Designed miniproteins, single chains, continued (3). Designs and how they scored, part 115

Each design is a single chain, and the fold is of that chain. pLDDT is the mean over its residues in the fold that is shown.

## One batch from the design tools (miniprotein)

Design m11996
Fold by ESMFold2-Fast:
Structure m11996 (fold): chain A 96 residues (1-96)
Amino acid sequence: SMEEEVEKLKEEVEEAYKEGVEAFKDFIAGKISGDEAEKKLEEQIKKLEEAIKRLRELKSKTTDPELKKRIDEAILEAEIDLGMLRIMLALVKKIK
């Protein structure tokens, strides 16, 4: 059950990052406005922050060292993705 929830959260992180990157690319290509790109990036950032929070909650509830390691790896990947989307948001805000 916890393993399945971790895998679901990893999929949610991957999809949120993908949607954020696509919004940034669409903005750079002139396909969407800066305001639309900002809104979409802020939405995906919020989803990543919520997923990280949930992963940390799951880590606190398990005593399995292997599952803790897998959750830590998922958190690290999500934090990197979050950092990238925050940089993209800052660029949109500067150049819009």
Scores: mean pLDDT 90

Design m11997
Fold by ESMFold2-Fast:
Structure m11997 (fold): chain A 83 residues (1-83)
Amino acid sequence: SEEFEKYFLKAMIAARMGDEESALYWAAKALNASDLTPEELRDIVHTLATLLGKSAEEVGEKLLQHPDLTPEVRARLEEALKL
């Protein structure tokens, strides 16, 4: 999805700049824009965590708590992070 790619690129740029709030905001929009597999969801969390200098567990938890994430995407992300 072109929409996913644009939002995820914005999330990665914000993460590289150390702007965690903007990175999580754009990541939530990216996750809402595409029907991602569990592996793709994990890869996104790990990529953002690496760029932010944080653990995947911390970044995953913050994404799960993000208000802009839809309930359906939140449920899928929660299941993806259990594996």
Scores: mean pLDDT 87

Design m11998
Fold by ESMFold2-Fast:
Structure m11998 (fold): chain A 92 residues (1-92)
Amino acid sequence: SPLEEALAGLSPEERAAVREMADTLIKTGPADAIVAMVLGRLEREGRKPTDEEREEIFELAEKYVKENPATSLAQERELADKVIEELEKRRK
């Protein structure tokens, strides 16, 4: 597997870090999809989010995914819309 091949040359500490990162990505996968949709929409509107806004977008995506697990592209879009609305509300 690609993960086992990547781990073969690493120290025990580095292997633990890679596994923790993989576990985090598995747990946050739905939130990452929502974040990508939000960032893509902002970019299309000519808006570049700050590092602080990127962190806020990720936190909102995680929160909304936990409250309303998305099982379709339409539901992912609805969650992305909620993140954008909350971000805009905080900036006005």
Scores: mean pLDDT 69

Design m11999
Fold by ESMFold2-Fast:
Structure m11999 (fold): chain A 65 residues (1-65)
Amino acid sequence: SELEEVLKRISEAGRRAREAIERGDKEAVQEEAKTLLELSKELEKLGDHVTARIAAAEARRLLEL
């Protein structure tokens, strides 16, 4: 389903963000944060408001690093 695909992409973006933090790659962290914000908007459209808010909050935290 479209929801499952978006959730998989969120999981993958979160993993890449963690790997980027471990490397000290701030630019890669910011890129993954932007991806999470885009995916959070897709989740809002699909009706998963709770996961969308969590993804957006994670993205904002990453952008503050």
Scores: mean pLDDT 87

Design m12000
Fold by ESMFold2-Fast:
Structure m12000 (fold): chain A 79 residues (1-79)
Amino acid sequence: SMKEQLYFDALLEKTSLSEEEAKKLAKYLSKNRPVSELDTTIEMIQVILSSPIKYSLEDILTLLSVARTVEQMRQLTEL
């Protein structure tokens, strides 16, 4: 929903997230992924937020939709 998107867009403006915020964001972004990938998605989000390159929510959703989370984490750590 639009309200959910606005909430999560605000979280992505932060330099760091609490564990609760990261978990909520990971669940939101993982709507099209198995629950077993939730922890990996949380780790990916933390890596993205630690990157010197700031990704938009749309870019993050694209990364999560088209590639394996493990591979995306590897790519982000090389940036």
Scores: mean pLDDT 60

